Designed miniproteins, single chains. Designs and how they scored, part 30

Each design is a single chain, and the fold is of that chain. pLDDT is the mean over its residues in the fold that is shown.

## One batch from the design tools (miniprotein)

Design m1090
Fold by ESMFold2-Fast:
Structure m1090 (fold): chain A 76 residues (1-76)
Amino acid sequence: DEKEEKIKELLQQAENLEAGAKELEESIKKAKEQAEKAKSKKEKEELLKAAEEGKKKAEYYRKKAKEYLEKAKELE
């Protein structure tokens, strides 16, 4: 059934996006920890900027995952 196949694909895409968001969240945490240990203002600002950009990307992945889950639910 084409419908069941589409649901499976949407669920898999949602899972992949959630995994990507978790990976980004771990990278953000490490960047923030490195920023606290940074001896120069420039290094600290660059790490904090990277963390902020990563946060926005992780939020985007989470939003897209939710959209795919909602589409899968609608196809039920």
Scores: mean pLDDT 85

Design m1091
Fold by ESMFold2-Fast:
Structure m1091 (fold): chain A 73 residues (1-73)
Amino acid sequence: MMEITPESMLEALEKIEEGKELDPVAKFLKSLIETLAERLGVPEEELIKRLKEALEKDPFKGFADFMREAFHS
């Protein structure tokens, strides 16, 4: 089983920003960001930046708040 942690999400976001080869976790996260960017009408780059800042400051709360706002408006 692949365990998704705040640290693994930050590493995946960094790989996406740098244009490096994406592992399955990074590919999943990129797909999620692409879907949310389309839904919210914002650039993917902006969402990556916001999510990265949220995960660095308050990993669980920041991510949960981001997901709640994106899906429940």
Scores: mean pLDDT 71

Design m1092
Fold by ESMFold2-Fast:
Structure m1092 (fold): chain A 74 residues (1-74)
Amino acid sequence: MEEVERLEEKIRYLEELAAASTDPEVQAFLQRAIDKLRELLERVRKSTDPEEIKELMEVADAIVKLVERRVAAA
């Protein structure tokens, strides 16, 4: 499933950002974002509704953009 692969890639990207960060506040923020993406991944895996999967992926994209903005501001 393409969406599962894309979401796993997003999780890996955030994990790499967390590993590279020396700021404990940024690391804590990244961990919350990673946890949320893992919840979305589980929901995508269990869903058979294409519209629900699309909505979950849009939420995942929004989380990644929020993380990128927060890391850039740090």
Scores: mean pLDDT 82

Design m1093
Fold by ESMFold2-Fast:
Structure m1093 (fold): chain A 86 residues (1-86)
Amino acid sequence: MELEEKSRKAAESYGIAFAEAHRAGADLPPLKVPFLSREEFREAMRQAVRDKLGLTDEEADRIVAEAEKRYPETIDEGVELGKKLK
């Protein structure tokens, strides 16, 4: 429960920071937080980018896909960390 909420907030914060860095042409921030699953991370990040930055579904999906493409190792590490905490 607490881990789920922290994972969701971390994905949300990361999604916003990633989208802002992407628009500014800056380096993408690293992601190192425990997740329950890759799918939960993707959903939380996509929703945050759409709702808080006012992006379209297409734009949000592209940003999430790019984050996964550039940081697949980090996302996988986050999922594994989540498993180890149980």
Scores: mean pLDDT 65

Design m1094
Fold by ESMFold2-Fast:
Structure m1094 (fold): chain A 50 residues (1-50)
Amino acid sequence: AKEYYEKGKELFREGRYQEAGLYFNKALKLDPSYKEAWEGLLEVSRKLAE
C-alpha cells in the first residue's frame, strides 16, 4: 500500500494526475483504511474536474 501511495504522490507532483489517481486506487485496494491515499484521490479528482 505505502509503495503505491508514494508513487501516486510523486506522479501528482509531476502533474500526472490521472496516473497518480491509479496509484492511489491501488493503495486503497490493498488497504481501504489508508486515509492518505483516499485524500490523494480526492485531490486528483479536484484537479481533473478543473
Scores: mean pLDDT 80

Design m1095
Fold by ESMFold2-Fast:
Structure m1095 (fold): chain A 92 residues (1-92)
Amino acid sequence: LLERLREALRRLAELSKEKKEKAIQDIILKLKSILDEETLKKIKEALKKLLSDDEEVVEEAIEEIVKIVSTLSEEKQEKILKIVEETIKKYE
């Protein structure tokens, strides 16, 4: 599951700047319904780093998101993966 999330986040990072901005905003809105405020804030900050033109910053942000998600329940991990994959599919 975490490897699938990593791949999905890399695909998200490869979207055009305009599509990436919209996709990230859509993901954040959907995550509000499943994450506590503290966890949401951390993931939100990491997701925004995916907008960076620096590949190192982007890869670090992907690993940060995966690490945070890995601490959550299996049910929440599955929901997050679905949100990310469905959002990417919509903007691809």
Scores: mean pLDDT 82

Design m1097
Fold by ESMFold2-Fast:
Structure m1097 (fold): chain A 60 residues (1-60)
Amino acid sequence: MSDEVVRLAGEAVEAERQGNYEEAARLYLEAAKLAEAAGDTETAESLRERAKQLLEKAKA
């Protein structure tokens, strides 16, 4: 992965650990967009699925 994807995913993990699910989901979606642009569709799909789950938790 590019350094930016790794950085954003790391920030998302930290936000998730702190219970900031909305922020974590936002960071995962940004990382997913960059991964997809780099041709890493599998990583992008994984990151989007994680973001979807976190957004559901944030809305509850």
Scores: mean pLDDT 81

Design m1098
Fold by ESMFold2-Fast:
Structure m1098 (fold): chain A 69 residues (1-69)
Amino acid sequence: ALAYYNLGLAYLALKRYDEAAEAYKRALELDPSFENAAYGLAIALQEAGREDEAVEVGKKLKEIIPPDV
């Protein structure tokens, strides 16, 4: 999970937003509760103009990761 998260960070820094989103998705497939990967995915999807998918990630994040933990 961490390797894909770091790959997502690298693509995000290079402004390769679609590739960053795919890397973060792979991190979440390995660890669905990986908060940092979910936040990174939402940012990458928003920057890629995939706002509907970013909203869905935010909704799932709120359900899986309560705001007060």
Scores: mean pLDDT 73

Design m1099
Fold by ESMFold2-Fast:
Structure m1099 (fold): chain A 101 residues (1-101)
Amino acid sequence: SEKARELVEKAREEIEKILNDPSLTLLEQARRIFEIARKAMEESAKLGDVEAMREIFGLALDALVKLASQATPEQQAEIARLADEFIRYYNKLLEEVEKKK
């Protein structure tokens, strides 16, 4: 889907901008990445595009892993919590898409 491809490219650009924003704290970056990816995956799910959902999921997880590698132990715990919520949300969306096939 051309729309799904645009969602992936937009998510990639928005995540990159967040990672390079000097005004944001590390936890603010993690939270914004989570929200961008959540919205992009939800829109991809509405299109039935599981491949786009998977790519957006991977982009966000890679970004969260990079942030965790630079984080304090306390920040790593919060990023891990956000990652767990994100994985659960992704799995929920996959189940919803599979039920509509």
Scores: mean pLDDT 86

Design m1100
Fold by ESMFold2-Fast:
Formats: C-alpha cells, structure tokens, sequence
Structure m1100 (fold): chain A 98 residues (1-98)
C-alpha cells in the first residue's frame, strides 16, 4: 500500500471516529519512514484531527503555521509542497463529510 493510500485510510478512520485505529496506522507509518516523512505524517494527522473539532479559520491558520515550521526545520521544498497538498486535500474531504 502506498503512503498516499495509508494517509487516505488514516483520514477515513478519523472521519469515522476510529481514533485508536488512526493512531495505530500513524505509528506504523512512522516506524518505516524517514525523519522528514515522519514530520509530514505527523502534521497531516494533526490537521485531520483539528479539522474534526476546530473552526475552518483555525484549521487554515494551523496549516500556515505548520508549513512555516517545516521551512524552519529545513524540510525539502518538494516535501513541503507535497505536505501542503495532502493537508488541503484532507481538510477538503473532512469538510465535505460534515
């Protein structure tokens, strides 16, 4: 299963309220990924969780803050771009299911 498919399944678990399943899938991904990819998965997970409980404006602010943090941590520009796209896709999916 690709990382993109695993992120999609983790997001589906969060949408369905299976938070324990989502945490397990996150932890499984984290165990096999590079340091920079772990940062991406962690940020994607946090945005998905926040999208279930916070306002749209708060989530959009969180995404901006996370991207700024990735830049400060020296994450590659390609991975930052990928992370931004993944976070936006997940937020859009969660908003569509509300």
Amino acid sequence: MSMDQQINQMTDLIINGDIDGARHMRDQMMSVLSDQERIMVGMVYNVAMSSMTRSDDDVDSLIRQMIQQMVRLGVSPDLIDRTRRQMQDIVDRIRDHR
Scores: mean pLDDT 80

Design m1101
Fold by ESMFold2-Fast:
Structure m1101 (fold): chain A 81 residues (1-81)
Amino acid sequence: AAPSAEAVAELVRNSALAVMRAELDGFDPEKVIAAITAAAEDRYGPAVAAQVRAAMEEAARFTREDPEGARAAVEAALAAA
């Protein structure tokens, strides 16, 4: 069955945060992006996988351009959970 819009938004958010954390911790974000995209495509199909990949690529870019802003975003998301 197709995931709900809320489930897709949650997946996109969690995937972006995972990439931000990986980049901040010095892990290769491209490996994280590839692994999560493959899993999303297998489970939800290519349209959802494309949304997740785009969000993760923007998250990696944001972390490189503003690492302190990325850290603040991760901390804010954890505090809101």
Scores: mean pLDDT 81

Design m1102
Fold by ESMFold2-Fast:
Structure m1102 (fold): chain A 90 residues (1-90)
Amino acid sequence: AEELLKKGEELYKKGDYEKAIELLEEAIRVGSPYIKAKAAALLAVAYAKLGEWLKSISYAFAALAYGIEAGKPEEGAELALKALKEADKL
């Protein structure tokens, strides 16, 4: 799960958004709540890069929800807020 998250982030940085999304969705499927929160935040930004703003917003909220589930509500809120701000930049 952590490996999927890291590889997804690498692909995102390279601009391979479609492959990044695929690995990040898998990270959500198999990860712990905090890994899901981080993956959801990256998915929010990746979908924003593709112009999928509704999916972007949905995953930003998912990052908050998974952060709360992980017992890390502040980290979840920070992930969601940063993802929304980065989506807005595009």
Scores: mean pLDDT 83

Design m1103
Fold by ESMFold2-Fast:
Structure m1103 (fold): chain A 85 residues (1-85)
Amino acid sequence: KKERLEKLRKELSEEYTKLKKEMKNSTPEEREKLKKEFEEKIEEKIKKAEPEEKKLLETYYEIQREEEESFKAMEEAIEKLIKKR
C-alpha cells in the first residue's frame, strides 16, 4: 500500500521537474498553459488514488501549508535574535 503512495509521490516529482524544464524554454503564454494543464493532471492523479491514500495526501498538503507558516515565523524569530547584536 505504501509503495503505491511512494510511487505516486515520485511520479508527481518527475512531472514537476519536466514541467520546470519545459517552462524555461517556453514563452510566458505557453508557460501559463503548461502550468494549468499540469495542475489538472495532478488533481486527476490524486482523485484516482485510493480513498486512504487520498486522505493521507490531503492531510500532508494541509500540514505542509501550516509548516510553511511556522517555518517563516521561526525564521523571523531567529533573525531577530541574531540582529540583537
Scores: mean pLDDT 62

Design m1104
Fold by ESMFold2-Fast:
Structure m1104 (fold): chain A 124 residues (1-124)
Amino acid sequence: VSEEEKEIFREILEKLIDVFDLETLTGISREVFIDYYLSLVEEGADPRQLVAGVLRSIGDEILETPVEDLPTNTEEGKKVKQAVEELGKEKVAELLYEAAEQVLKAKSMEEVKEILDELIEKLK
């Protein structure tokens, strides 16, 4: 994995943490989360597989979390909760699972970033 791919991967993780308020949702700090996933990439993990795994985990957490308990500590987290309230948990999880499948088929980390930008836009 190139330094450029690692930088895009870091940007993707930061965006997922911000959009889904993963620190509140998982109880794991931003620094611990990013360091963990970057260490996996340094050990030879495919960053696309890791991003897809994170997206699936977010979908699962949304399905398992009561709507009332979804994170509201950030403006982005409030928008995700609003999307769940408007579309339903199953539809939001479906969008996350579909994005994960698209990420696995992506040919570049730039394409992964585009897939995530489209996912975030669908949640607005």
Scores: mean pLDDT 84

Design m1105
Fold by ESMFold2-Fast:
Structure m1105 (fold): chain A 68 residues (1-68)
Amino acid sequence: SAEETKKLIEEAYKAAKAGDLEKAGEYVRKAYSLDEEAGRLAEKSVLAIYLGREDLGEKLKKEAIEKA
């Protein structure tokens, strides 16, 4: 469902900001299984946070949620 996909995107972003990349990756994989495009944007958001690109990570998270 869209609600489930959005929750997974939010959990992935939260995990990434906490530095838990293993958890973030798990949530991203689950999001991909529900919505490939939303999952791809969530993965890019997580990667942006990991690379210190917080503004880009926030933007990509919003795009992922809108796509879901």
Scores: mean pLDDT 85

Design m1106
Fold by ESMFold2-Fast:
Structure m1106 (fold): chain A 69 residues (1-69)
Amino acid sequence: PIRVGDTYYFSPDTSLEDVLAAAEELGYPVSLGIAGSSDQIVARDEAELKAAFDRLKPSGYILELRRAA
């Protein structure tokens, strides 16, 4: 993954473990979405982040993760 400020960007072949590690560094709640999209899924914990990842990974796009405001 690439980190720019408080945002992580993940390639389409990223693992769940990489996303979870980045979320732990940022602290929950976090937002996961397709890079450049305004539509973001807010995850309050690890279980919600796993569900968001499973939904978005099939898109094949670059994903972004940041702390939810």
Scores: mean pLDDT 84

Design m1107
Fold by ESMFold2-Fast:
Structure m1107 (fold): chain A 70 residues (1-70)
Amino acid sequence: LLEEARRALAAGDYRAALRLLEEAARTDPSQNAEVLELADELGKRAAARGDLETARRAAEFSQRLREQLE
């Protein structure tokens, strides 16, 4: 799932990358710190490309993960 998410992110498929990161966090919470880093990067790249909806959803997901890690 994390490798698939990284692949989707590299391909510019931000919606698929977000979905895969959400699945990775649900499947293995021990990876949540790495998932958070990728979700933050996803949000930045989506915003830079003008995909504001995916950027917003990525930010919401990152906020939820940060709350779980703290």
Scores: mean pLDDT 80

Design m1108
Fold by ESMFold2-Fast:
Structure m1108 (fold): chain A 78 residues (1-78)
Amino acid sequence: SDEEILEEALKIIEETKKRIDELFKEGKSVEEILSVVEEAEPKLQELGSKLSPEQQQKLMERLQELGEHVAKVIEELE
């Protein structure tokens, strides 16, 4: 169902966020952190293409939150 596809996409976003936080804690570079985002993009694009317009909106909101989190982490790395 669309709900199950959305849940899979949200799980990927949460795991990506968690991995970014771990890399930041380990003192990894901006390049390594961005590579985690790039690795997640193809699967999120695939899942998003299968969602209804209503569920796509919800996914876009969560992707916006992830983007804000990434920007904050990068800013803290200076």
Scores: mean pLDDT 83

Design m1109
Fold by ESMFold2-Fast:
Structure m1109 (fold): chain A 74 residues (1-74)
Amino acid sequence: SREEIADEVERELLGLWFRLSRTLSAAQRAQATALLEAAGKEIRELLDKNLPLEEFEKEVRRVKERTVAELEAV
């Protein structure tokens, strides 16, 4: 389901945040947290749009890929 895809992506992003947080400064952790919150908001908005499953998967994958790149750049 769309909810299962959203939960999986949020879990993967949170896992990346925990791994990175061990090496980040307090300021960098705050930036990373803001990026996670922004990604979570976008995923929730995508859920609310009632998109077809294929389009939802594509859009959520875009959010994930962008957020991973942004987190790794912190």
Scores: mean pLDDT 85

Design m1110
Fold by ESMFold2-Fast:
Structure m1110 (fold): chain A 91 residues (1-91)
Amino acid sequence: MLRERAIEGLERAIEALKAGDEAALREALYEAVLAALRAEAEETGELSEEEVEELARRAAEALTAQLAALRAAGKTDQAIAALEAEREAVA
């Protein structure tokens, strides 16, 4: 189920962020965003599979950079709260 996969991805992203594992964070965010975008594409029919994959890749890269920057600035709690809010929004 795409929603379940998005939630699992976000939970892994939170764990990776807490651990400081940027590579695991990027992978988890890609899986979460990909699942969420696929769910949206199924509902609307507006996005192709190629567009979904490309958008997920770019979003995961951008989010990873933003969350890593927050962590470097000592705002790890803010970064975690953002991912937790996304998980609740998907659930």
Scores: mean pLDDT 79

Design m1111
Fold by ESMFold2-Fast:
Structure m1111 (fold): chain A 65 residues (1-65)
Amino acid sequence: SDLVIARAGRDYKGKTPEELDLKKGDLVEAKRSELVKGKLLPATLLETGEKGLVPASVLESAAPL
């Protein structure tokens, strides 16, 4: 599976309605292939099930799901 769990390394406030608000330590489900530096990727916040875009730069090392 290309699905991974990644951790937010810092707080992030979404700049558009499509982007997630994250707190440092939040866990998101994402596709490993979409974790590209300098890009936004679709992710699901595990605590709430909210879906949205996050900058790859906000996320720390991903663990396989």
Scores: mean pLDDT 79

Design m1112
Fold by ESMFold2-Fast:
Order: structure tokens, then sequence, then C-alpha cells
Structure m1112 (fold): chain A 60 residues (1-60)
């Protein structure tokens, strides 16, 4: 359980960092390819976080 909680926290931190990068890229008028890549990375982190959350919840 502790390892799952730590993994979830790491994913959450990466998710927040990527959201900040996405917002900064949009404000700085970055290329659409950069925006798309960040959005895809954020989506992948969200899906990974949800799976870990489900595993943790099943044990609670």
Amino acid sequence: EKELQEEILKIAEEYEAKLIELNNAIENKADQSTIDKLEAEIKALDEKGQKLQEELMEKL
C-alpha cells in the first residue's frame, strides 16, 4: 500500500508539472506539435494514475 501511494504521488506530481508546461506552451504560442505531445503525455499520466488509484481502492 505504501508503494502504491508513493507511485500515485509521483504520477500526480508529473501530471501537475506537465499541466504547467502545457499552460506555458499555450501562453507562449508554442507549435501545435508541442501542444499535442504534452496533451498526450498528460492523458497517459492520468490513465496510469487512475489504474493505480483503482488498485489502491480495491484494497481499502
Scores: mean pLDDT 80

Design m1113
Fold by ESMFold2-Fast:
Structure m1113 (fold): chain A 67 residues (1-67)
Amino acid sequence: DELVERLVEALRASDGNPAAAERLLQEEKLDPAQAAELFRRVAERLREMGDDALAEVAERLAKQYAA
């Protein structure tokens, strides 16, 4: 959950730039499956906050890492 909140903050601070979120994942050394699951949680959190546009960015990142 701490990492979910950090990724939410990174996406909001960067106005949806995925590079900031990707740097966080690299620092945490997550594998692609873990990254995909994490971005699904980030998208859910963003939708709970009413930020549907950023939730779509997180959903696209989850799809990329799940491939």
Scores: mean pLDDT 79

Design m1114
Fold by ESMFold2-Fast:
Structure m1114 (fold): chain A 78 residues (1-78)
Amino acid sequence: MASELSPREQRVLLAIGELLDETGRAPTLREIAERLGVSQATVSRHVRRLEAKGLVARTADGGVLLTPAGAAAVSELV
């Protein structure tokens, strides 16, 4: 499995961080898709990959949060 983030996975991770900073809550797949100008299906696929890598976690309300590892990865991208 690839140990590095693809450019699309990096953009998804950044969008989650930006939306968390702007709203103070876990963004939904729809909000991430709207930020990136892509379909929810595209975001869902990349979020699942990021979750498998331990970089994001799903909330009970369907939102997406950064793990500590995900937050560290975002810090390297900005």
Scores: mean pLDDT 79

Design m1115
Fold by ESMFold2-Fast:
Structure m1115 (fold): chain A 65 residues (1-65)
Amino acid sequence: SKLQQAIELLDEALKAAREGNVEKAMELLKKALAYGDEASDTMSSQQMARFVGRVIRVIGEILDA
C-alpha cells in the first residue's frame, strides 16, 4: 500500500539522517511525503497522527544532522 511504502521510506530517511547523510534523508522524506499524500484520503485519524509524528521526528533528525 502507499501508506506502507510511505512509512518504510520515513524509517529509511530517519536512518540516513542519523548517519549524517542529509541529502539522502531529504530525498527519502520527499518521497515519503508524496506517498503519504496519495494515501491521505484513506487514512484514519490515528493513522494520520502516527504518520505526521514520524514526519516530525525525521525533520528533527535532519535539522540536528
Scores: mean pLDDT 84

Design m1116
Fold by ESMFold2-Fast:
Structure m1116 (fold): chain A 91 residues (1-91)
Amino acid sequence: SMEEIFEKLLEKAKEELEKLIKEALEQIKKEPEKKEEIKEELLKKVEELKKILKEYIENTAPEEIKEEYLEKLEKLVEELKKKFEEEVEKL
């Protein structure tokens, strides 16, 4: 179904974002002096991915599910950004 396609899209987006966060955290551990630069690069990549996915959902999702998946994308990105900031504070 179309719903299964968008659910899988968000699952893959989550996996990719979690990978980017893990890589950024490992970079900060190795080069703490570059913490702010690494944070800025990660947040830029996250926003670029969010923009691409948002545009894809807006252009391809049926009207019936479009708002739901746009909201799910927004919540996913904000949750992962919060998790990243919390993990950075622990370093």
Scores: mean pLDDT 88

Design m1117
Fold by ESMFold2-Fast:
Structure m1117 (fold): chain A 98 residues (1-98)
Amino acid sequence: VSERRLEAEIRLAMATMQVSILKKNAEKGIEDESDKSLLERAVELAREALELDPSLAPDVAAIADMLEEAARAAEAAGHKELAEAAREAARELRELAA
């Protein structure tokens, strides 16, 4: 495994953590001002990971699936703007992973 691959894997792990935090908060009915920053950072980290190692596309697609789950949780909690932002992020990541 190259150093570049390890850097990509670290970025994917960080992106997964950001999305997991957002999903957990949404499931609790919590909307936080940091939610948009978590979304933006997760998308950026996933994009950076693909630039470092394009073979990680399936892992980026898995993060997009987590974002769809976070969007459903946010919508159920009444946070429609956050739900739409999460769906848009998922769509962008799926396009990058294709």
Scores: mean pLDDT 82

Design m1118
Fold by ESMFold2-Fast:
Structure m1118 (fold): chain A 77 residues (1-77)
Amino acid sequence: MELEVEILIALARMYYSLAKEFEKKGEYEEAIELLKKAIKLLEEALEIAEGEMKKRVEEEKKRVEEELKKAEEKLKE
């Protein structure tokens, strides 16, 4: 359980980092899709995470969701 949660968080962070690189290139549609993939992985982690680890996953998810909103706003510009 703990290892599975850590792997899901790590994968979500990889997608987040890749999304940030696409944002730097002005490729916001690609960034949005990667951020959505990161959120999906964090949602899976929340289904199995407990206690302190659950708080960590919730914090990571909020961070990714805020970045998704920013990318969506940039796409409208």
Scores: mean pLDDT 84

Design m1119
Fold by ESMFold2-Fast:
Structure m1119 (fold): chain A 92 residues (1-92)
Amino acid sequence: DRTYQDVLDRLNEYLLTKAKALADEIIALSKAMRAGEISPEEAAARIRALFDEVLAGAVADGLLSEKEAERLRRLMDRLIDTEAERVRRERA
């Protein structure tokens, strides 16, 4: 069976490969949010969708189990919600 460290090592290799595409999308969404073109909630939803695609790909490629992907998705949801709330509270 897999150790948590083994899972993280494989995920890190996968994420490095996908990092540029994901980062470019996040940067674009961040710029749109700062410009007032989209809400923080809409930006958060789009970032979640992008991250879900990356996790689904990792599961399909055998890098993660569905259970491991579920755990990471829950962690990411919590982080995204926290950042969206912070941006809203800062009031321009």
Scores: mean pLDDT 69

Design m1120
Fold by ESMFold2-Fast:
Structure m1120 (fold): chain A 78 residues (1-78)
Amino acid sequence: SESLKEFEEELEEPEKLVKEAEKTGDKKLAEEAIKLAKEKLEELEELYKNRAIPEELYEKAKKKLEEAIERAKKVLEE
């Protein structure tokens, strides 16, 4: 339970970076958001394979990370 709470807090980091990148147009922040979100997706897949995370939380976290990547990519395309 504690490790899942820590992971949930870490999931907020890519969203914070992408919000700042969207506000400022900072492409370097967008790149950092993509990198961090991809790292969190790898951690999420490992947790899911090891049955360490409930399916509902896995699906929610995966969607959130994928949306952060899509939003950050739009900043890079502008």
Scores: mean pLDDT 82

Design m1121
Fold by ESMFold2-Fast:
Order: C-alpha cells, then structure tokens, then sequence
Structure m1121 (fold): chain A 67 residues (1-67)
C-alpha cells in the first residue's frame, strides 16, 4: 500500500516530512519502480524544491508511481 511505503519513508526521514531520497529508496526497493521515474514524479510534487514532501504530497506521488 502506498500509505505503508510513505510511513516507512517518514521513519527514515526522521519526522513528519518525507525526503525524496527516503521515499525514492522505499519505492525502488519495495515496489521495483525505476529510480529515474521516481525522481521525475517526486520533483513534480516538491513545490518548494527543498527535496522534501509533505505526507499528502508523498502519498499522491507514491499512488501515481504504483499505478
């Protein structure tokens, strides 16, 4: 489930925000999504350009990558 993957990435990120690297690693290892596609989609949801996503943004990105 995308929510489970986001929770794992949040734990790796150490807080309420999800880093692109943590979420990317979880999606790559758990769902087999290519790293290039992960970076492309995560960048679309990172509106601040700081390499971090809110939980809602991370969930939407994960759902898009898993569909």
Amino acid sequence: MAEELVEEAMKLSGGDEVTQTALGNVLSSRAGVPPEKIKEILSKYDTDGDGKLSREEALKAAEELLS
Scores: mean pLDDT 77

Design m1122
Fold by ESMFold2-Fast:
Structure m1122 (fold): chain A 55 residues (1-55)
Amino acid sequence: SREEVIAEIREASQEELDQIAKVVAEAVKKGLSRDEIMRLIQEKLEEIRRRKEAA
């Protein structure tokens, strides 16, 4: 849910937040909907989590 994504973002590091902010900025420039932007944020958070677990 949106609330779960926001909560995860609040716990994120500055480097992780910068990556998420970049994804959001690019999506906004492309005119994507809020739902599409939230999906991209979730995908980026999942990618970050997987990289942290693999390290």
Scores: mean pLDDT 76

Design m1123
Fold by ESMFold2-Fast:
Structure m1123 (fold): chain A 58 residues (1-58)
Amino acid sequence: SMKDEFRKRAIELAKKLKNKPKEEQQEFVDLIIDSARQLFTPEEVEELKKEIEKVLNE
């Protein structure tokens, strides 16, 4: 589904951002979340945000 594809790509992008400055990481996260709000429910957006934050903090 489009949601599954979006989530997969968001997580892959988050992994690539781990070596970037925190300010750059936050800019991309904000763009991902804004895009996700068009496809996901508020609850699903919060879950995606938690998954991205987990990846960035690993």
Scores: mean pLDDT 82

Design m1124
Fold by ESMFold2-Fast:
Structure m1124 (fold): chain A 58 residues (1-58)
Amino acid sequence: SSEVLLQEGETLRESAERFIEAGEKSTPEDGEVLRRHGELMREASERLLEEGRELEES
């Protein structure tokens, strides 16, 4: 359902923010990995939220 996509998208977005914040507080090596994964999670979350909104409007 659209509600599940919106909820999972929000959860993933929050996780992405935590990864980026952890990256800022880590060593340079760990920080680059954490920020990269956070960015990928953010992109995935935006797609989930967009698809959830489209289904909600139909």
Scores: mean pLDDT 84

Design m1125
Fold by ESMFold2-Fast:
Structure m1125 (fold): chain A 103 residues (1-103)
Amino acid sequence: AVTQSPASVTVNLGETVTINASTSEEKVLNVTWLKQKPGEEPEILIYNFNKKVEGVDSRFSASGSGNNFTLTISNVQAEDYATYYAKFKTEKGTFWGEGTTVS
């Protein structure tokens, strides 16, 4: 299972938000971070642990190692208010975090 924290956070425009994802699995093979707005399909922001999809704003960054990983959104804009999901590939399969709602 992937544990994601916080479950929700209220953040003002211009602030920085940090989302953490972790697992008790010993080996994480890949990490993907996704953004979903209400009524929209989830979009991939980050893949292969820390690589940004083309066109994703420089305000988004991802880091981490082992089994603990972080998505950081700096200088939050109105379009960043969404639910964010971590997706971990492990030797046991693919696991999704429960999501973090940024509002």
Scores: mean pLDDT 86

